# Designs tried in a protein design run: designed miniproteins, single chains, continued (3). Part 99

Each design is a single chain, and the fold is of that chain. pLDDT is the mean over its residues in the fold that is shown.

## One batch from the design tools (miniprotein)

Design m11437
Fold by ESMFold2-Fast:
Structure m11437 (fold): chain A 119 residues (1-119)
Amino acid sequence: MTALPKPESFDEAKAQLDAVAEEILKATSYEARRRGLARFAGLATQMIDLAAEKGLSKEEVLELLKYIFDTAKRIADAHPELKEEILNLMRAIADRVIEKYPELAEEVQKLLEEFEKSL
C-alpha cells in the first residue's frame, strides 16, 4: 500500500482526504477500494488527533467529523458493496472523537445515527 505524507494542517488533511476519496471512486477492483478505505480511515484518525493536539473548539471538531462522514457517504453511494465496511470505519472514527472529546458524545452519536440512516 502507498503511504500518504502526514498532514501538517487541516487544509492539507482535507485535501489528502479528498484525494484518497477520488482514488477509491476511480478504483476498478474491490481490493484497490479496500486499500483506499484503509488509507481514508487512517487519515481521518490523524485529522482527529491533530484537532485534539491543536485544541480545536467543539464546533470545529463536529464540523470536521461531519466532513469525514459526508465524504464517506459519497464513497458508499458510488460503491454500495463497501457500505458495511464504511459504516464500521465511521463507528471507529466516532469512538475516537468521543475518546478525545467525551463532552461531545451525544452530538457525535447523533451524527453517526444520521449517517447510518443515510446509507
Scores: mean pLDDT 81

Design m11438
Fold by ESMFold2-Fast:
Structure m11438 (fold): chain A 100 residues (1-100)
Amino acid sequence: MEVDEEHLEILEKFAKKKEEELAKLKEEGAEELPEEKVRELLKELAELAKKSKEEALRKAGELYKKYKNALFFSAAAQLALEIGAEKKLEEEEIEELYRK
């Protein structure tokens, strides 16, 4: 139930890729929602994650595809990392979780 050292290395590698992709999204000028609506949707994602991280990940991915907001991408990537840690998924499998 603890993340082993080998799996931690995979998670760190993936976190670095996530950070690089977030930087690119900020440069590309993703479509912006008003901050209040972004916060509301993030709260809905947080509540959904308490019930099912997989459903929250799916919802975050849908929001990112619709609005292309870096915060929704960050939420999806974070949920994918948490699911990957629980299931001990490889980097490629974790990327598929939040990119689909």
Scores: mean pLDDT 67

Design m11439
Fold by ESMFold2-Fast:
Structure m11439 (fold): chain A 82 residues (1-82)
Amino acid sequence: SYYDYVNQGKKYADQGKIKQAVDHFKKGLDIDPDNDDVRYSISGVMIKMPGAGDVIKKYNPLVGKGKLTPKQNLIKMLDDLS
């Protein structure tokens, strides 16, 4: 269930284990990729991470240009941060 990955990812994030949190959120997203709750939870972790501003600047313009979906954008930002 995607819930198991999202909940475990949040527990890792609460412990400061951001890479493990990201890995679990990505697994949850793979199970139910159209679930907005998963995307919201991942975004909440990402914006608090060191380097978040740089990856947002790098990838968010590609969404505005239609080159990335919001989901693809989030995955690329997570890969750069983890």
Scores: mean pLDDT 75

Design m11440
Fold by ESMFold2-Fast:
Structure m11440 (fold): chain A 55 residues (1-55)
Amino acid sequence: SAETRERIRALMRQLGFSEREIDRLLAEHATPRALLAAIARRLDTSVATISRLVR
């Protein structure tokens, strides 16, 4: 949903992603699940860890 995508966007900002990186990841990954997996890969962590940070 749009609300979930905005929460993930806010999380990426908190984690130090640039606005350019955030826009790229949001454009490349249509689903919240795929987006969280991309963030986890970028930070060398698990999807479960990133999911716990999203409210």
Scores: mean pLDDT 80

Design m11441
Fold by ESMFold2-Fast:
Structure m11441 (fold): chain A 71 residues (1-71)
Amino acid sequence: LSALLDEVFALVREASELARQGRLEEAARTLDRAIALLDKALTVLSGGTRAAAQQLREEVERRLAELRKQI
């Protein structure tokens, strides 16, 4: 579980760096992968950790939508 969330945070950081470099399409694909991992996490999480993961998913989805407006 912790490892899966660590991977999600790593992907979000990678996407931010790609976006900073102007590599918007690669950043968008990286965020799509982060969402897929969060969806897997949400099937096994409960309580407060599930709520936190759901909020993170909504934040990543919002960032992806904003990024796609720039492509």
Scores: mean pLDDT 82

Design m11442
Fold by ESMFold2-Fast:
Structure m11442 (fold): chain A 74 residues (1-74)
Amino acid sequence: SLEREIRIAMLEMLRSLLKLTKKKPSDKEVEIAVELLRELGLEEEAEKLRENKDDIEKVLEILDKAIEEAKERL
């Protein structure tokens, strides 16, 4: 669906921003990513992101896995 593709694109943009800046995500960026992951049915990944929000490398790993999972289900 177009809505699903847009949500995936938003996560990819956030991932790219975090890779570029190498800063941990802000609380607002975490909440946006968590909501996008939940809307994609990725509840476990959403919870892992919240738990690991202060670890940029772990956040990027979680986002990479979640994006791949979401794309597989298109």
Scores: mean pLDDT 84

Design m11443
Fold by ESMFold2-Fast:
Structure m11443 (fold): chain A 81 residues (1-81)
Amino acid sequence: SELDAAIEALGRALRQVQYSRLEETLRVSTLVIKGAVYASLGDKKGALEEYLKAAETAAELIPEAREEAEALRRALERELE
């Protein structure tokens, strides 16, 4: 899906800067993992809330991942409709 592709793209961008922005990438990755856990438990709303926090945090703290973060935010907006 577009959401899955956006999550994967953000993950790839985080890998590119993980050693120079370790704390920031760990914060975003933790939120993505929380979203995946909520999704696996059937809590779609909880999953979307954590993914949105991941996208917002990445856009704010990791300039190199801003485009991927914005793409994830757009994909999440479509999931809410």
Scores: mean pLDDT 86

Design m11444
Fold by ESMFold2-Fast:
Parts: structure tokens; C-alpha cells; sequence
Structure m11444 (fold): chain A 63 residues (1-63)
């Protein structure tokens, strides 16, 4: 993996964790990050944004 890919994964995972834990980001905003990071559909990204465990698995698989 490139350093850029790794940084992207870690950044997206950290943002998702912070957003869900602190409530700083809405589900729609978290889903937008997932779409941009993984290229999944918005519907899929919204489901993942509601579940941090699914987020982690998706980031690992997408790269």
C-alpha cells in the first residue's frame, strides 16, 4: 500500500470514530467522507456511517 492510501484509511477511520463518539459530524457528513474514501454508494456509506465496526472493515477492504 502507498503511504497516501494508509494515511487516507487512518484519517477516515479516526474522523468516523471522533464524529460518532463526540457527535461533531452528522451521519450524512460521515457518509460523504466514506463515499469519497471508498467510492461506495451513498446508501451503503450511510449504513456504514451508522456502524463504526462496518466502517473499519470497509476501509480495509476498499484499498
Amino acid sequence: MSESERASKETAAALHAIALDSGMVSRAEAADIIVRTTGLSRAEAERIAADPDAMRATLVEAY
Scores: mean pLDDT 63

Design m11445
Fold by ESMFold2-Fast:
Structure m11445 (fold): chain A 80 residues (1-80)
Amino acid sequence: HMTLEELEAAYKALPPEEKSRMIAELRQKTLDEQLAAARESPARGYLALKVAFLQDPERAKEAIEAASPEFAELYRELFG
């Protein structure tokens, strides 16, 4: 079972170059694509949702709360 903390730790262990590339790839996605990634995998969800919040916190929060109450609770822990 992979936790969000384990995913974040693995991400932080990556070289800075790879971190920048991963963030840039997520930033190229639309909000809908980022939310779709989050729904498919909790492990990938953390990164996709963090990128969404960095781009537009209010819009991301509104869309996430409408799509998934479970994800809204997770985000309050991270960004609320």
Scores: mean pLDDT 62

Design m11446
Fold by ESMFold2-Fast:
Structure m11446 (fold): chain A 87 residues (1-87)
Amino acid sequence: TEELRERVRELERQAREMMEKATKAMKEGNVKEAEEYADKANELGDEAVRLLEEAPKEDEETRRHAIGAGASEGLARMSAASQKIAE
């Protein structure tokens, strides 16, 4: 739905902001705070993926638009960052 697309964009924006805060905290030597922000970004990314998976009744074009609106870029970066932190 259009509401799903908007929610995915909002989650992506919030996760991006959390990753930016995590990077800043890491550069300042605040490792624990950086880990907490990274965990938040991972949770937001997982929720966005879950919303996309719960839209199977939508056509593939609608799903592609939701991803193309920034979700694919944001989710991929969040996933990559979360995997590096989870090492």
Scores: mean pLDDT 66

Design m11447
Fold by ESMFold2-Fast:
Structure m11447 (fold): chain A 99 residues (1-99)
Amino acid sequence: EAKKLAEEAIKYAEKAIELFKKAKETKDEKDYKEGVEYLLKAVEHLGKLYEAGKLTEEARELILKAGEVLSKDPENIENLIEAAELLKKAAEIALEALE
């Protein structure tokens, strides 16, 4: 169900944001690794929405922007936070567009 994929993508992106913000302050490798796992889960769910034709142009543009941010410096924690925030917004837009 597309709605469930969008809801789970929002949840995973939110967890990634929380973990990356915590990792930035504590420098805990475990929080970084867990954040990356949740970021990848959000990407996977958005990818399934794309394959189903359920992503709006606005949501697709945000996903592409997230990829661009990560490609410049994938180990930069600020870039990981920005990418997760962009993916969360893309998932929220996708959810709003679903009927």
Scores: mean pLDDT 86

Design m11448
Fold by ESMFold2-Fast:
Structure m11448 (fold): chain A 92 residues (1-92)
Amino acid sequence: DELKEKYKKGAINDAESAKEVAIKSVPEAEPLAEEFVELVKKAVKDPKYLEEAEKKGKELVKLMIEHSKPTSASAVAVLVSGALTNLKLAEK
């Protein structure tokens, strides 16, 4: 399904973008952001990783809310949400 492949690519792209924004705003977020990207890549191949990706995405967003300005936290939240939405659409 060509549309599913498009959603899978969108999920990875959003996750990578979330990582870039997070690290620029809060350099100490790098391990958490890298883990989120890896879990999104795993979830693209195997939907069983979706719940782990959701949990890690929430942890990343929480860290950004606590340690960055609202605009940076909002940007990461939107990108994390985009990655997770694309993963869910790829499963349909």
Scores: mean pLDDT 87

Design m11449
Fold by ESMFold2-Fast:
Structure m11449 (fold): chain A 98 residues (1-98)
Amino acid sequence: SMEEEVERLALEVLVKAGILRIIGAVTGDERYSEEARRIEEEVRRILESDIPLEEKRRRLRELLRRSDERIREGMEVLREQQRRGYDPSPYWEEVNKK
């Protein structure tokens, strides 16, 4: 049903907001956690609003798209941080001093 699709989309968006909170925590970039909070508030507003289910579905799909784009950006930041954190140079500098 349309109601079940709206509920499924809302849950999917909330799961993605959770991923953004994790990205924010790991990167130390508060902007991801702030975006997660805004997304969660928008989901609540959409679900509690007295608008047609078709309009709720449309808005939730747009929110899902926005969440996916932000996660993609955050994952690239995490990969770059992992590359920099996996620098063996300090280990080799200590070995070469003996």
Scores: mean pLDDT 82

Design m11450
Fold by ESMFold2-Fast:
Structure m11450 (fold): chain A 119 residues (1-119)
Amino acid sequence: MAAEAFFEFLVKKINEKVKEGERFEAELAGRRLEILVVGYKEEGNKRVLLMVVRDLETGEIKLVVAEVENGELVGVTVTSESEPAALLEAGLREISEIMGVSVEEVRRRYEEAVEELEK
């Protein structure tokens, strides 16, 4: 699916030039996305990236964690404020586990990133 090719491209771009606080644009099926890196973790051959992604056409914002091992995508978790509350909470907890930080820290990074993207 087009989404899989986008995440592979995104992960490759991020994995090559990632720093916390980096902001860049990407394209998915003719839509422009703006991405802010809000967390990075490296463990041997595994890299974990926490990103806030804004759709520049709709204004929709999503929190995304991507797990990459040996340059290949091995996991993606996505959540947003548009999800039902139970699914948002479940997504935040899973991202918290993957990143090794508290749910409150994940939420704080998301809120700060949303403010930064809206400036």
Scores: mean pLDDT 74

Design m11451
Fold by ESMFold2-Fast:
Structure m11451 (fold): chain A 104 residues (1-104)
Amino acid sequence: SEIEKELQQLADLGDRLKKAMDNKDYEAALKALDEVIDLVERSTALPQSIRNNIISELQDLRAQIAQAQANGDDAAFRRAVILAEAMIGTLEIHLFIQLKLAKK
């Protein structure tokens, strides 16, 4: 199932974001977040309105990570990554709902 594949990819990307945060690796975090945004943009399982809202929030968090990198603000970086992980959790809930609706 495409939805099950997207769920597995999101779980991996969430783990990558956490490792990047723990290592203070801004570039790894930005790359992982870009891959989350790309996944959401390509998703056919998510309703357009949900995709648009989540993409907007993820883009704002990406900008916050980039700003934290420019300022050397580890606390702002950590906060932005934690919020990005929460957004991934929200995506997983939406995809899980769509998966259950598809199993009529």
Scores: mean pLDDT 86

Design m11452
Fold by ESMFold2-Fast:
Structure m11452 (fold): chain A 89 residues (1-89)
Amino acid sequence: MELEITIGVVEIALSVEIVVAKKEGREDLAEFLDRTLDEVTELMEKEDFDGAIATLEEAARWAEEQGDEESARMLRRLAELVRKLKEEL
Protein backbone atom coordinates (compact mmCIF):
# COMPACT_ATOMS: atom_id res chain seq x y z
CA MET A 1 0.00 0.00 0.00
CA GLU A 2 2.74 2.52 0.91
CA LEU A 3 4.55 1.77 -2.38
CA GLU A 4 1.37 2.27 -4.46
CA ILE A 5 0.56 5.53 -2.62
CA THR A 6 4.11 6.87 -3.14
CA ILE A 7 4.04 5.95 -6.86
CA GLY A 8 0.69 7.76 -7.11
CA VAL A 9 2.09 10.89 -5.45
CA VAL A 10 5.12 10.90 -7.80
CA GLU A 11 2.86 10.45 -10.86
CA ILE A 12 0.50 13.26 -9.81
CA ALA A 13 3.32 15.69 -8.92
CA LEU A 14 5.22 15.13 -12.19
CA SER A 15 1.99 15.22 -14.24
CA VAL A 16 1.11 18.62 -12.75
CA GLU A 17 4.60 19.97 -13.56
CA ILE A 18 4.32 18.63 -17.14
CA VAL A 19 0.98 20.46 -17.59
CA VAL A 20 2.49 23.68 -16.18
CA ALA A 21 5.54 23.40 -18.48
CA LYS A 22 3.28 22.88 -21.53
CA LYS A 23 1.07 25.84 -20.52
CA GLU A 24 4.18 28.05 -20.29
CA GLY A 25 5.36 26.89 -23.75
CA ARG A 26 8.34 25.00 -22.30
CA GLU A 27 8.01 21.91 -24.50
CA ASP A 28 11.61 20.68 -23.91
CA LEU A 29 11.06 20.75 -20.14
CA ALA A 30 7.67 19.03 -20.52
CA GLU A 31 9.19 16.23 -22.65
CA PHE A 32 12.08 15.84 -20.18
CA LEU A 33 9.69 15.57 -17.21
CA ASP A 34 7.49 13.08 -19.11
CA ARG A 35 10.53 10.84 -19.72
CA THR A 36 11.53 11.23 -16.05
CA LEU A 37 8.02 10.19 -14.96
CA ASP A 38 8.17 7.03 -17.12
CA GLU A 39 11.66 6.08 -15.87
CA VAL A 40 10.95 6.72 -12.17
CA THR A 41 7.60 4.88 -12.27
CA GLU A 42 9.21 1.82 -13.92
CA LEU A 43 12.08 1.80 -11.39
CA MET A 44 9.69 2.08 -8.42
CA GLU A 45 7.48 -0.74 -9.75
CA LYS A 46 10.65 -2.90 -9.88
CA GLU A 47 11.46 -1.73 -6.33
CA ASP A 48 14.73 -0.15 -7.55
CA PHE A 49 14.44 2.76 -5.11
CA ASP A 50 18.11 3.75 -5.41
CA GLY A 51 17.66 4.03 -9.19
CA ALA A 52 14.49 6.09 -8.75
CA ILE A 53 16.21 8.45 -6.27
CA ALA A 54 19.23 8.87 -8.59
CA THR A 55 16.95 9.58 -11.59
CA LEU A 56 14.97 12.21 -9.66
CA GLU A 57 18.14 13.90 -8.34
CA GLU A 58 19.69 13.93 -11.85
CA ALA A 59 16.43 15.42 -13.20
CA ALA A 60 16.54 18.11 -10.47
CA ARG A 61 20.10 19.08 -11.49
CA TRP A 62 19.04 19.34 -15.16
CA ALA A 63 16.03 21.51 -14.23
CA GLU A 64 18.30 23.84 -12.18
CA GLU A 65 20.67 24.14 -15.18
CA GLN A 66 17.64 25.19 -17.29
CA GLY A 67 16.77 27.83 -14.66
CA ASP A 68 13.68 26.00 -13.38
CA GLU A 69 14.13 26.26 -9.60
CA GLU A 70 10.52 25.22 -8.86
CA SER A 71 10.71 21.94 -10.82
CA ALA A 72 14.15 21.27 -9.27
CA ARG A 73 12.74 21.73 -5.74
CA MET A 74 9.77 19.45 -6.50
CA LEU A 75 12.03 16.75 -7.96
CA ARG A 76 14.31 16.85 -4.87
CA ARG A 77 11.25 16.56 -2.60
CA LEU A 78 10.09 13.51 -4.58
CA ALA A 79 13.58 11.97 -4.23
CA GLU A 80 13.33 12.46 -0.45
CA LEU A 81 9.85 10.87 -0.44
CA VAL A 82 11.24 7.79 -2.26
CA ARG A 83 14.18 7.67 0.20
CA LYS A 84 11.73 7.64 3.14
CA LEU A 85 9.72 4.86 1.48
CA LYS A 86 12.92 2.78 1.09
CA GLU A 87 13.70 3.19 4.82
CA GLU A 88 10.17 2.04 5.80
CA LEU A 89 10.26 -1.11 3.63
Scores: mean pLDDT 82

Design m11453
Fold by ESMFold2-Fast:
Structure m11453 (fold): chain A 72 residues (1-72)
Amino acid sequence: SSAERAAAYAARGRELYAAGRYEEAVQQFLKALTLDPDNAETRAAGARAGGLVAERAGDLEMARRSFAVAEA
């Protein structure tokens, strides 16, 4: 089902995030949100991963905004 596929993508995103592979984590969370757009936990996890991608790129304003989305 779409919900099972979304959960699998979100789980892979969390594994990649734990490994510090934030750009790959973002891609998995985006796939999960395409299948389950109202999943607040996946949205928050994706925003946190995106914030860390922005931080590593030196975009501190984007990082701050992304982390704020994760906390909303």
Scores: mean pLDDT 89

Design m11454
Fold by ESMFold2-Fast:
Structure m11454 (fold): chain A 57 residues (1-57)
Amino acid sequence: MDELKKLKEEYYTPEIAKIEAELDKLKDDDTIDAGVQRVALAVQLTVEINKLKKKKS
């Protein structure tokens, strides 16, 4: 849904942009290794977004 688009707009940083670019490079790669890297990048993206949301403790 639009939630991901809104998160990108509000929490977009150079780090998130780099992760998205790496995911885009892997989108057409059908190897198991690329699949593992996509999962790792998705986790890293979630971590970066959560860091921006927290900003407290």
Scores: mean pLDDT 69

Design m11455
Fold by ESMFold2-Fast:
Structure m11455 (fold): chain A 80 residues (1-80)
Amino acid sequence: MPSPLEQLLAALDRVVATGSDADADEFLDLLLRASEEDQRALARRMLDIQGVTDEARREELVAGLLDGVARARAEAEAAA
């Protein structure tokens, strides 16, 4: 069975290939449930694809993704 990270990467590939709302919703749902480790791995993979090689910039963007996911989770919890 694919790992949670492999599922995230496959979901990202589907969103890029199809552009459908259903695939985007699945990707976001998986991302919001992902561990910080998997979020960091996903972010680093995306930065590799984009050719971002500066380590300080990579760490800044990775931290930004984690902060964004944490904020989205907090907003969902506050709405309950």
Scores: mean pLDDT 77

Design m11456
Fold by ESMFold2-Fast:
Structure m11456 (fold): chain A 77 residues (1-77)
Amino acid sequence: DAARALVASLSPEERAALRAAIAISEGDYATAQRIMDENGLSIEEFARLMARIRARAAEAGVSLDEVMAAYREEEAA
């Protein structure tokens, strides 16, 4: 699965940005801010990391929604 392979290849900083993005997508801005603070991510760093994740997803032929779903599966395990 290309989405799972992409998630497995993410750096710790990229994984933190993806976790924050998932929280934002769910309307949980408090959790998103906590994740960013705990990982030392500014809003500019978050934006850059998410741009990199989107670029990798496009190169792998998967959507960002598929990447987020694969990450949630990994967390649930």
Scores: mean pLDDT 84

Design m11457
Fold by ESMFold2-Fast:
Structure m11457 (fold): chain A 82 residues (1-82)
Amino acid sequence: MREQLRQEGDRHLALGLEHALRGDGEAAKRHFEEASRLYRQAGDLRSSELYARLARISSLPTISDEDRSMFAVALAVLKAVE
């Protein structure tokens, strides 16, 4: 149960990062919010808070080059791990 919630959260996290890298901030925000919710349901409050922060950052009209680089690295790590 907890593992399934985390796996669904990781799918939303990956989609959120992909949308953020394409400049689709609203779509990225929605996916990060869903990842945050799923991780909260799984009992991982730290990851839930982190993903909620990503949702806030992605809803900004412009994402900094540093944030974009971090999103690209995070997506690559997620895609490489299982």
Scores: mean pLDDT 76

Design m11458
Fold by ESMFold2-Fast:
Structure m11458 (fold): chain A 60 residues (1-60)
Amino acid sequence: SFSEEQARAFGEAAGVSAEQARGALEVADALKLTPAQAGQLVELMAGGDREAAARAYAAM
């Protein structure tokens, strides 16, 4: 599972809050995504394009 420290680091890198990053990372953990894929998911959410994020997610 992803730690609170990782959620903060991913959030900072993507320009979102640690809480928003944690939500994405919890979904990534439940789906057994790699850390690299989880980072991509957080970045897509940071872009604010929910449709693009959903499409990329469905492709993973």
Scores: mean pLDDT 70

Design m11459
Fold by ESMFold2-Fast:
Structure m11459 (fold): chain A 71 residues (1-71)
Amino acid sequence: ASLREKAISYALAAALEAKTPEAKALALQGARHLEDNDPEAAVRALEEALKLEPESEGLKKALEMARQVVE
């Protein structure tokens, strides 16, 4: 699978495991931006989600993968 596909999978997994509706919405936004080939917008959405749930390993992994997709 491509880095983009892995980033989408991690963002969707993080959304499923999200404790708050706000973090879930931001993780889903991140996945959508990756699908739309806008990894910079995905990074911004995932950074906002991680600020809401800083201990979320899923959000950390999604953000790490999204940053790799940017370049």
Scores: mean pLDDT 85

Design m11460
Fold by ESMFold2-Fast:
Structure m11460 (fold): chain A 90 residues (1-90)
Amino acid sequence: MRAQLEDIAEQYVEAAKIALREGSLTTAMVALSDAEDIRVLLRNPSRSDSEILDTALSSSRELKKAALEDGSLQAARLAIEIEKQVLALR
């Protein structure tokens, strides 16, 4: 599970790169904040996989909203794919 959660955190970093390419600084900042939130939880061995998954699900939905508001359609698409991956890991 932790390897899959680290992969999800890396996908948020990729979303930030996509958002920057699309000219959306706000969406990129949201994506980087989301990646760090997941990584902070992953650094604590007492945090449950379920807690980290709930955070990742919330973060993917927040990123999707920000990306759609900014018109960053490729970042929004990746946020939807992250949400699907998180839901599959429950």
Scores: mean pLDDT 83

Design m11461
Fold by ESMFold2-Fast:
Formats: sequence, structure tokens, C-alpha cells
Structure m11461 (fold): chain A 66 residues (1-66)
Amino acid sequence: KRFTGKVVKEVNGLSVLELDDGGLVMTGGFPPKVGDKAIAFLNGEVYTGVVTEVKGETEATVEVTP
């Protein structure tokens, strides 16, 4: 599954994204880069994934493992 979100915060060199569906993602770098590891929190579930697309330094798309 793929989710797109906006960078809302940096924490200790990690990006925090707010997803368009209201979930949160942390990525392994700031700004997010394609290939960064990601952890997504959606509706009480935790997913692992990777950043697949970035738009500048403010938006990223994450593909999560089902």
C-alpha cells in the first residue's frame, strides 16, 4: 500500500510525516529521501516500509509492507 504525506516535524534527524489519511510516518532521514526506511502508524496499526517518492523537502510517498 502507498501513502503520501507532508513533513510536519523533524525529530533527531528523522522526518515525521502527516499522511493525507490522518496517519503518521517516521522516515530514516531529514529531509526524506527515496530509499529511506519508514515506519507508518495508521488506525492503531504499525507498518514498515520505504520512501518511494519525494516532492522537494516537504512531501513524500511511502510504500508499506502488508
Scores: mean pLDDT 80

Design m11462
Fold by ESMFold2-Fast:
Structure m11462 (fold): chain A 92 residues (1-92)
Amino acid sequence: AMEERRQRAIDELVSIANKGAEIAEKAGDKVYANAFRAIAEQIRLQPESAADGAEALAKLMRKFAEKHPQYADEFRKLAEGAERVARELRAL
């Protein structure tokens, strides 16, 4: 059902954001860790704007990849995941 698809997409975005926060915390970057958690919370609180939240998340993850070269490949994959979910949400 479309409602189930939307909920799975939101759950996937929250998972991506929380994974980003976990890695940022391990990297010692508390500012990015808190920013990823804040976006996850916004996606949960405003599911109608989840596609915009996914696009914001992807952009922030790409900036983290530029700042932290050792995590760049992992964060580019997370950003690509968020961008895919944004497209899926906009198609619903």
Scores: mean pLDDT 87

Design m11463
Fold by ESMFold2-Fast:
Structure m11463 (fold): chain A 108 residues (1-108)
Amino acid sequence: SERRRLAEEVRRQMMEYIRRNHEKVTRALYKLAEAAKNGASLGELGRLFEKELPELVGLYKLLLGILEDIDETVRIIREALIEAGVDEEVAETVANVLRDITNAGLAG
């Protein structure tokens, strides 16, 4: 499937970016997870994503546009973060935040 091939390519680019920028990505995702735990609004979290990780937000939006399925996109993101060495609890928190932001129309 062409859609599957494109999604796999975006996932590969995302994992390469995370591995190349591991310290920056891990620090930013930790800040996002802590902000979410401390009750930051979805709008604040969306702005923090765009500020700290604009390239990953771009890849997330590309993947979302290819798949047209929020839950599948979020699942792929969570798995890619874990495979790239991000802590599972942080990856799950971040993935859930991305789902909620997207459902609220704040990620576009």
Scores: mean pLDDT 85

Design m11464
Fold by ESMFold2-Fast:
Structure m11464 (fold): chain A 90 residues (1-90)
Amino acid sequence: DELRELAEALVRWLAFAEANRERLSEALADVADSTDLDLLTAAVGEAAGEEAGELLRKAAEFLERFAKLDPEKQKEVLAYIEELRAEVLA
């Protein structure tokens, strides 16, 4: 489902950011104070490729949707993320 696909994008984005910390730090230095998602995803896409920018966009969409969920559903989604982190970051 859509929320699960966005959760997978969040986990993949976190793994990518860990592996590419130096490049992303340089790319985001000029836009670090920006809350404009389009500007942030464009900067990441230019520095690390369009796929990386797309992962960040989906991760941000996940966070926005997650904040609007009922507490029970938030617990369920967090458990799913924990499972995905074990698989992706292992």
Scores: mean pLDDT 74

Design m11465
Fold by ESMFold2-Fast:
Structure m11465 (fold): chain A 67 residues (1-67)
Amino acid sequence: MERAERTIEVAREAAEKSTDEALKEALLKQIERLQEAIRNNAPEEEIERLLTELSKATLAALHEIES
């Protein structure tokens, strides 16, 4: 679970630093989907997929923020 928590933390920071409302909204929705999957005891495979998707979106957002 620490990996999921770290990914969520970084994604939240990226959302907070973004001036793009659409990007912020998308990141927050992906965080909610991951948290809901964990809360509903979704299969580990599903959680891993959501983690990978969130990580990719977060990296793309961070590149835009830092550029």
Scores: mean pLDDT 77

Design m11466
Fold by ESMFold2-Fast:
Structure m11466 (fold): chain A 89 residues (1-89)
Amino acid sequence: DEEKEKEFLELSRKYGISPDVSTLTEETVKKIIEKLKSLKEKYPELADAVIPLLEEGKLKEAEYEFLKWAEENGIPVFGGLETIEADLE
């Protein structure tokens, strides 16, 4: 979706993160999915939005949904998808 790509770029600029998610390894993506599954009871909306996109390899769309969820819920973001595994509780 061309409009979602534009929104993703604007969110990336707002949070000062790189829009390039191609640096995420398959192992890192699997760890993010497992972390989201462990948080599903606490953050069901995040898990339901992001897990399917990660499983489909749609990393940019997954990062967009994560950043949007974080902004809507007042959760501070210090990076992209990798912060789910590292920082999110």
Scores: mean pLDDT 73

Design m11467
Fold by ESMFold2-Fast:
Structure m11467 (fold): chain A 75 residues (1-75)
Amino acid sequence: MEIYEKGKAKDESVVDEAIKVLKDPSADPLTQLRAIEALVNLGALEKAKEALEYMAEHSKDPTLQGLAKYLLSQL
């Protein structure tokens, strides 16, 4: 069964790190934007729904706050 591959485990690690970055209000806006981009590219935005809600409320960057709200409306 193709349940587990080293590449997939690495993708899961990237998703977990991206979600943590989105929940970190001290992370810089470029790093948070990169985290969103990684989640979109991996098709993992739904797993980050709670983190996107947190970003929409706590992000200091108006562009990232607006992007988080937009992505939540599309899920």
Scores: mean pLDDT 74

Design m11468
Fold by ESMFold2-Fast:
Structure m11468 (fold): chain A 70 residues (1-70)
Amino acid sequence: GNELVEERLEEMHATTDREVHRELLREMLLEAGFDPELVEELVEAVRAGDEKKRQEIIKKLQEEVEKRLK
């Protein structure tokens, strides 16, 4: 094999793994009882590549966790 073939295989594995991870993250957050609207906004921001929106939603989810721990 050569480096180009190895890079292509890594890209395919990374793409599949990212989709699976996003689906698992969504299910995990919904099962944990987070607001479905916030979870959907997070998934949409991740798919759109909107890092700023993703960070804002993550902060809101973290604030919910802090409230539950008190």
Scores: mean pLDDT 68

Design m11469
Fold by ESMFold2-Fast:
Order: C-alpha cells, then structure tokens, then sequence
Structure m11469 (fold): chain A 69 residues (1-69)
C-alpha cells in the first residue's frame, strides 16, 4: 500500500540518519509513540518480508534494513 511504502521509506531514512543499534532504534520509536503494528508494517514494506509478529522479529527486520545502507 502507498501508506506502508511511504512509512517504509521514512523509516529507512531515519535508520540511515540515526545510525543506532537495532535495540536502541526500537526504544527511540517506542518513545516517539510509534505502535508495534505501524512499525511492523513499515519495516515489512521497506524490507519486503512479512510483518513482524514479536519484538525479536522487529529487531531482525531493523538489522536487515540497516545492512542495506
């Protein structure tokens, strides 16, 4: 979806700019009020994998996206 693709692009830009470890990036997103569901969908769109179902899977998707930098 266009919204998920746009959110994925924004998330990629934030990961590139912040250069944070995956765990620290996740805590920053939680502090910013980003829901697990929204973050999972955005990461899924950016990486091209199914949405994360738990926090460990979210961390794996963040790490995978960072590797594309």
Amino acid sequence: AARDAANGAALESMIRTADLPPEEFLERMKAAGTSFEDLARALSAAVGRPPAQNEDELLELIEELKKRL
Scores: mean pLDDT 73

Design m11470
Fold by ESMFold2-Fast:
Structure m11470 (fold): chain A 85 residues (1-85)
Amino acid sequence: MEGARKVAEALAKATGASEEKKEEIEKLVAKAAELYRKAEETGDEELYKEAAELSIKALKLALEVATEEAKPAIEEMLADAEKVL
């Protein structure tokens, strides 16, 4: 999951999205990564779920602004994130 969040951030940078959309995606990915680390440290399943929900939001935003080339990778990451919920 941590790797998937980092990939989503990299994809957002690569898609040529507007800077505002890119910042929103990066902010969601960063917050999700922070919650995921805290969940791993504490074993709190609620934090794990919150991290997954934020990752899904970030991936959906990335998919909306993604180039056709980037869409399949983002769709795969989204499917993996949705399995946690």
Scores: mean pLDDT 70

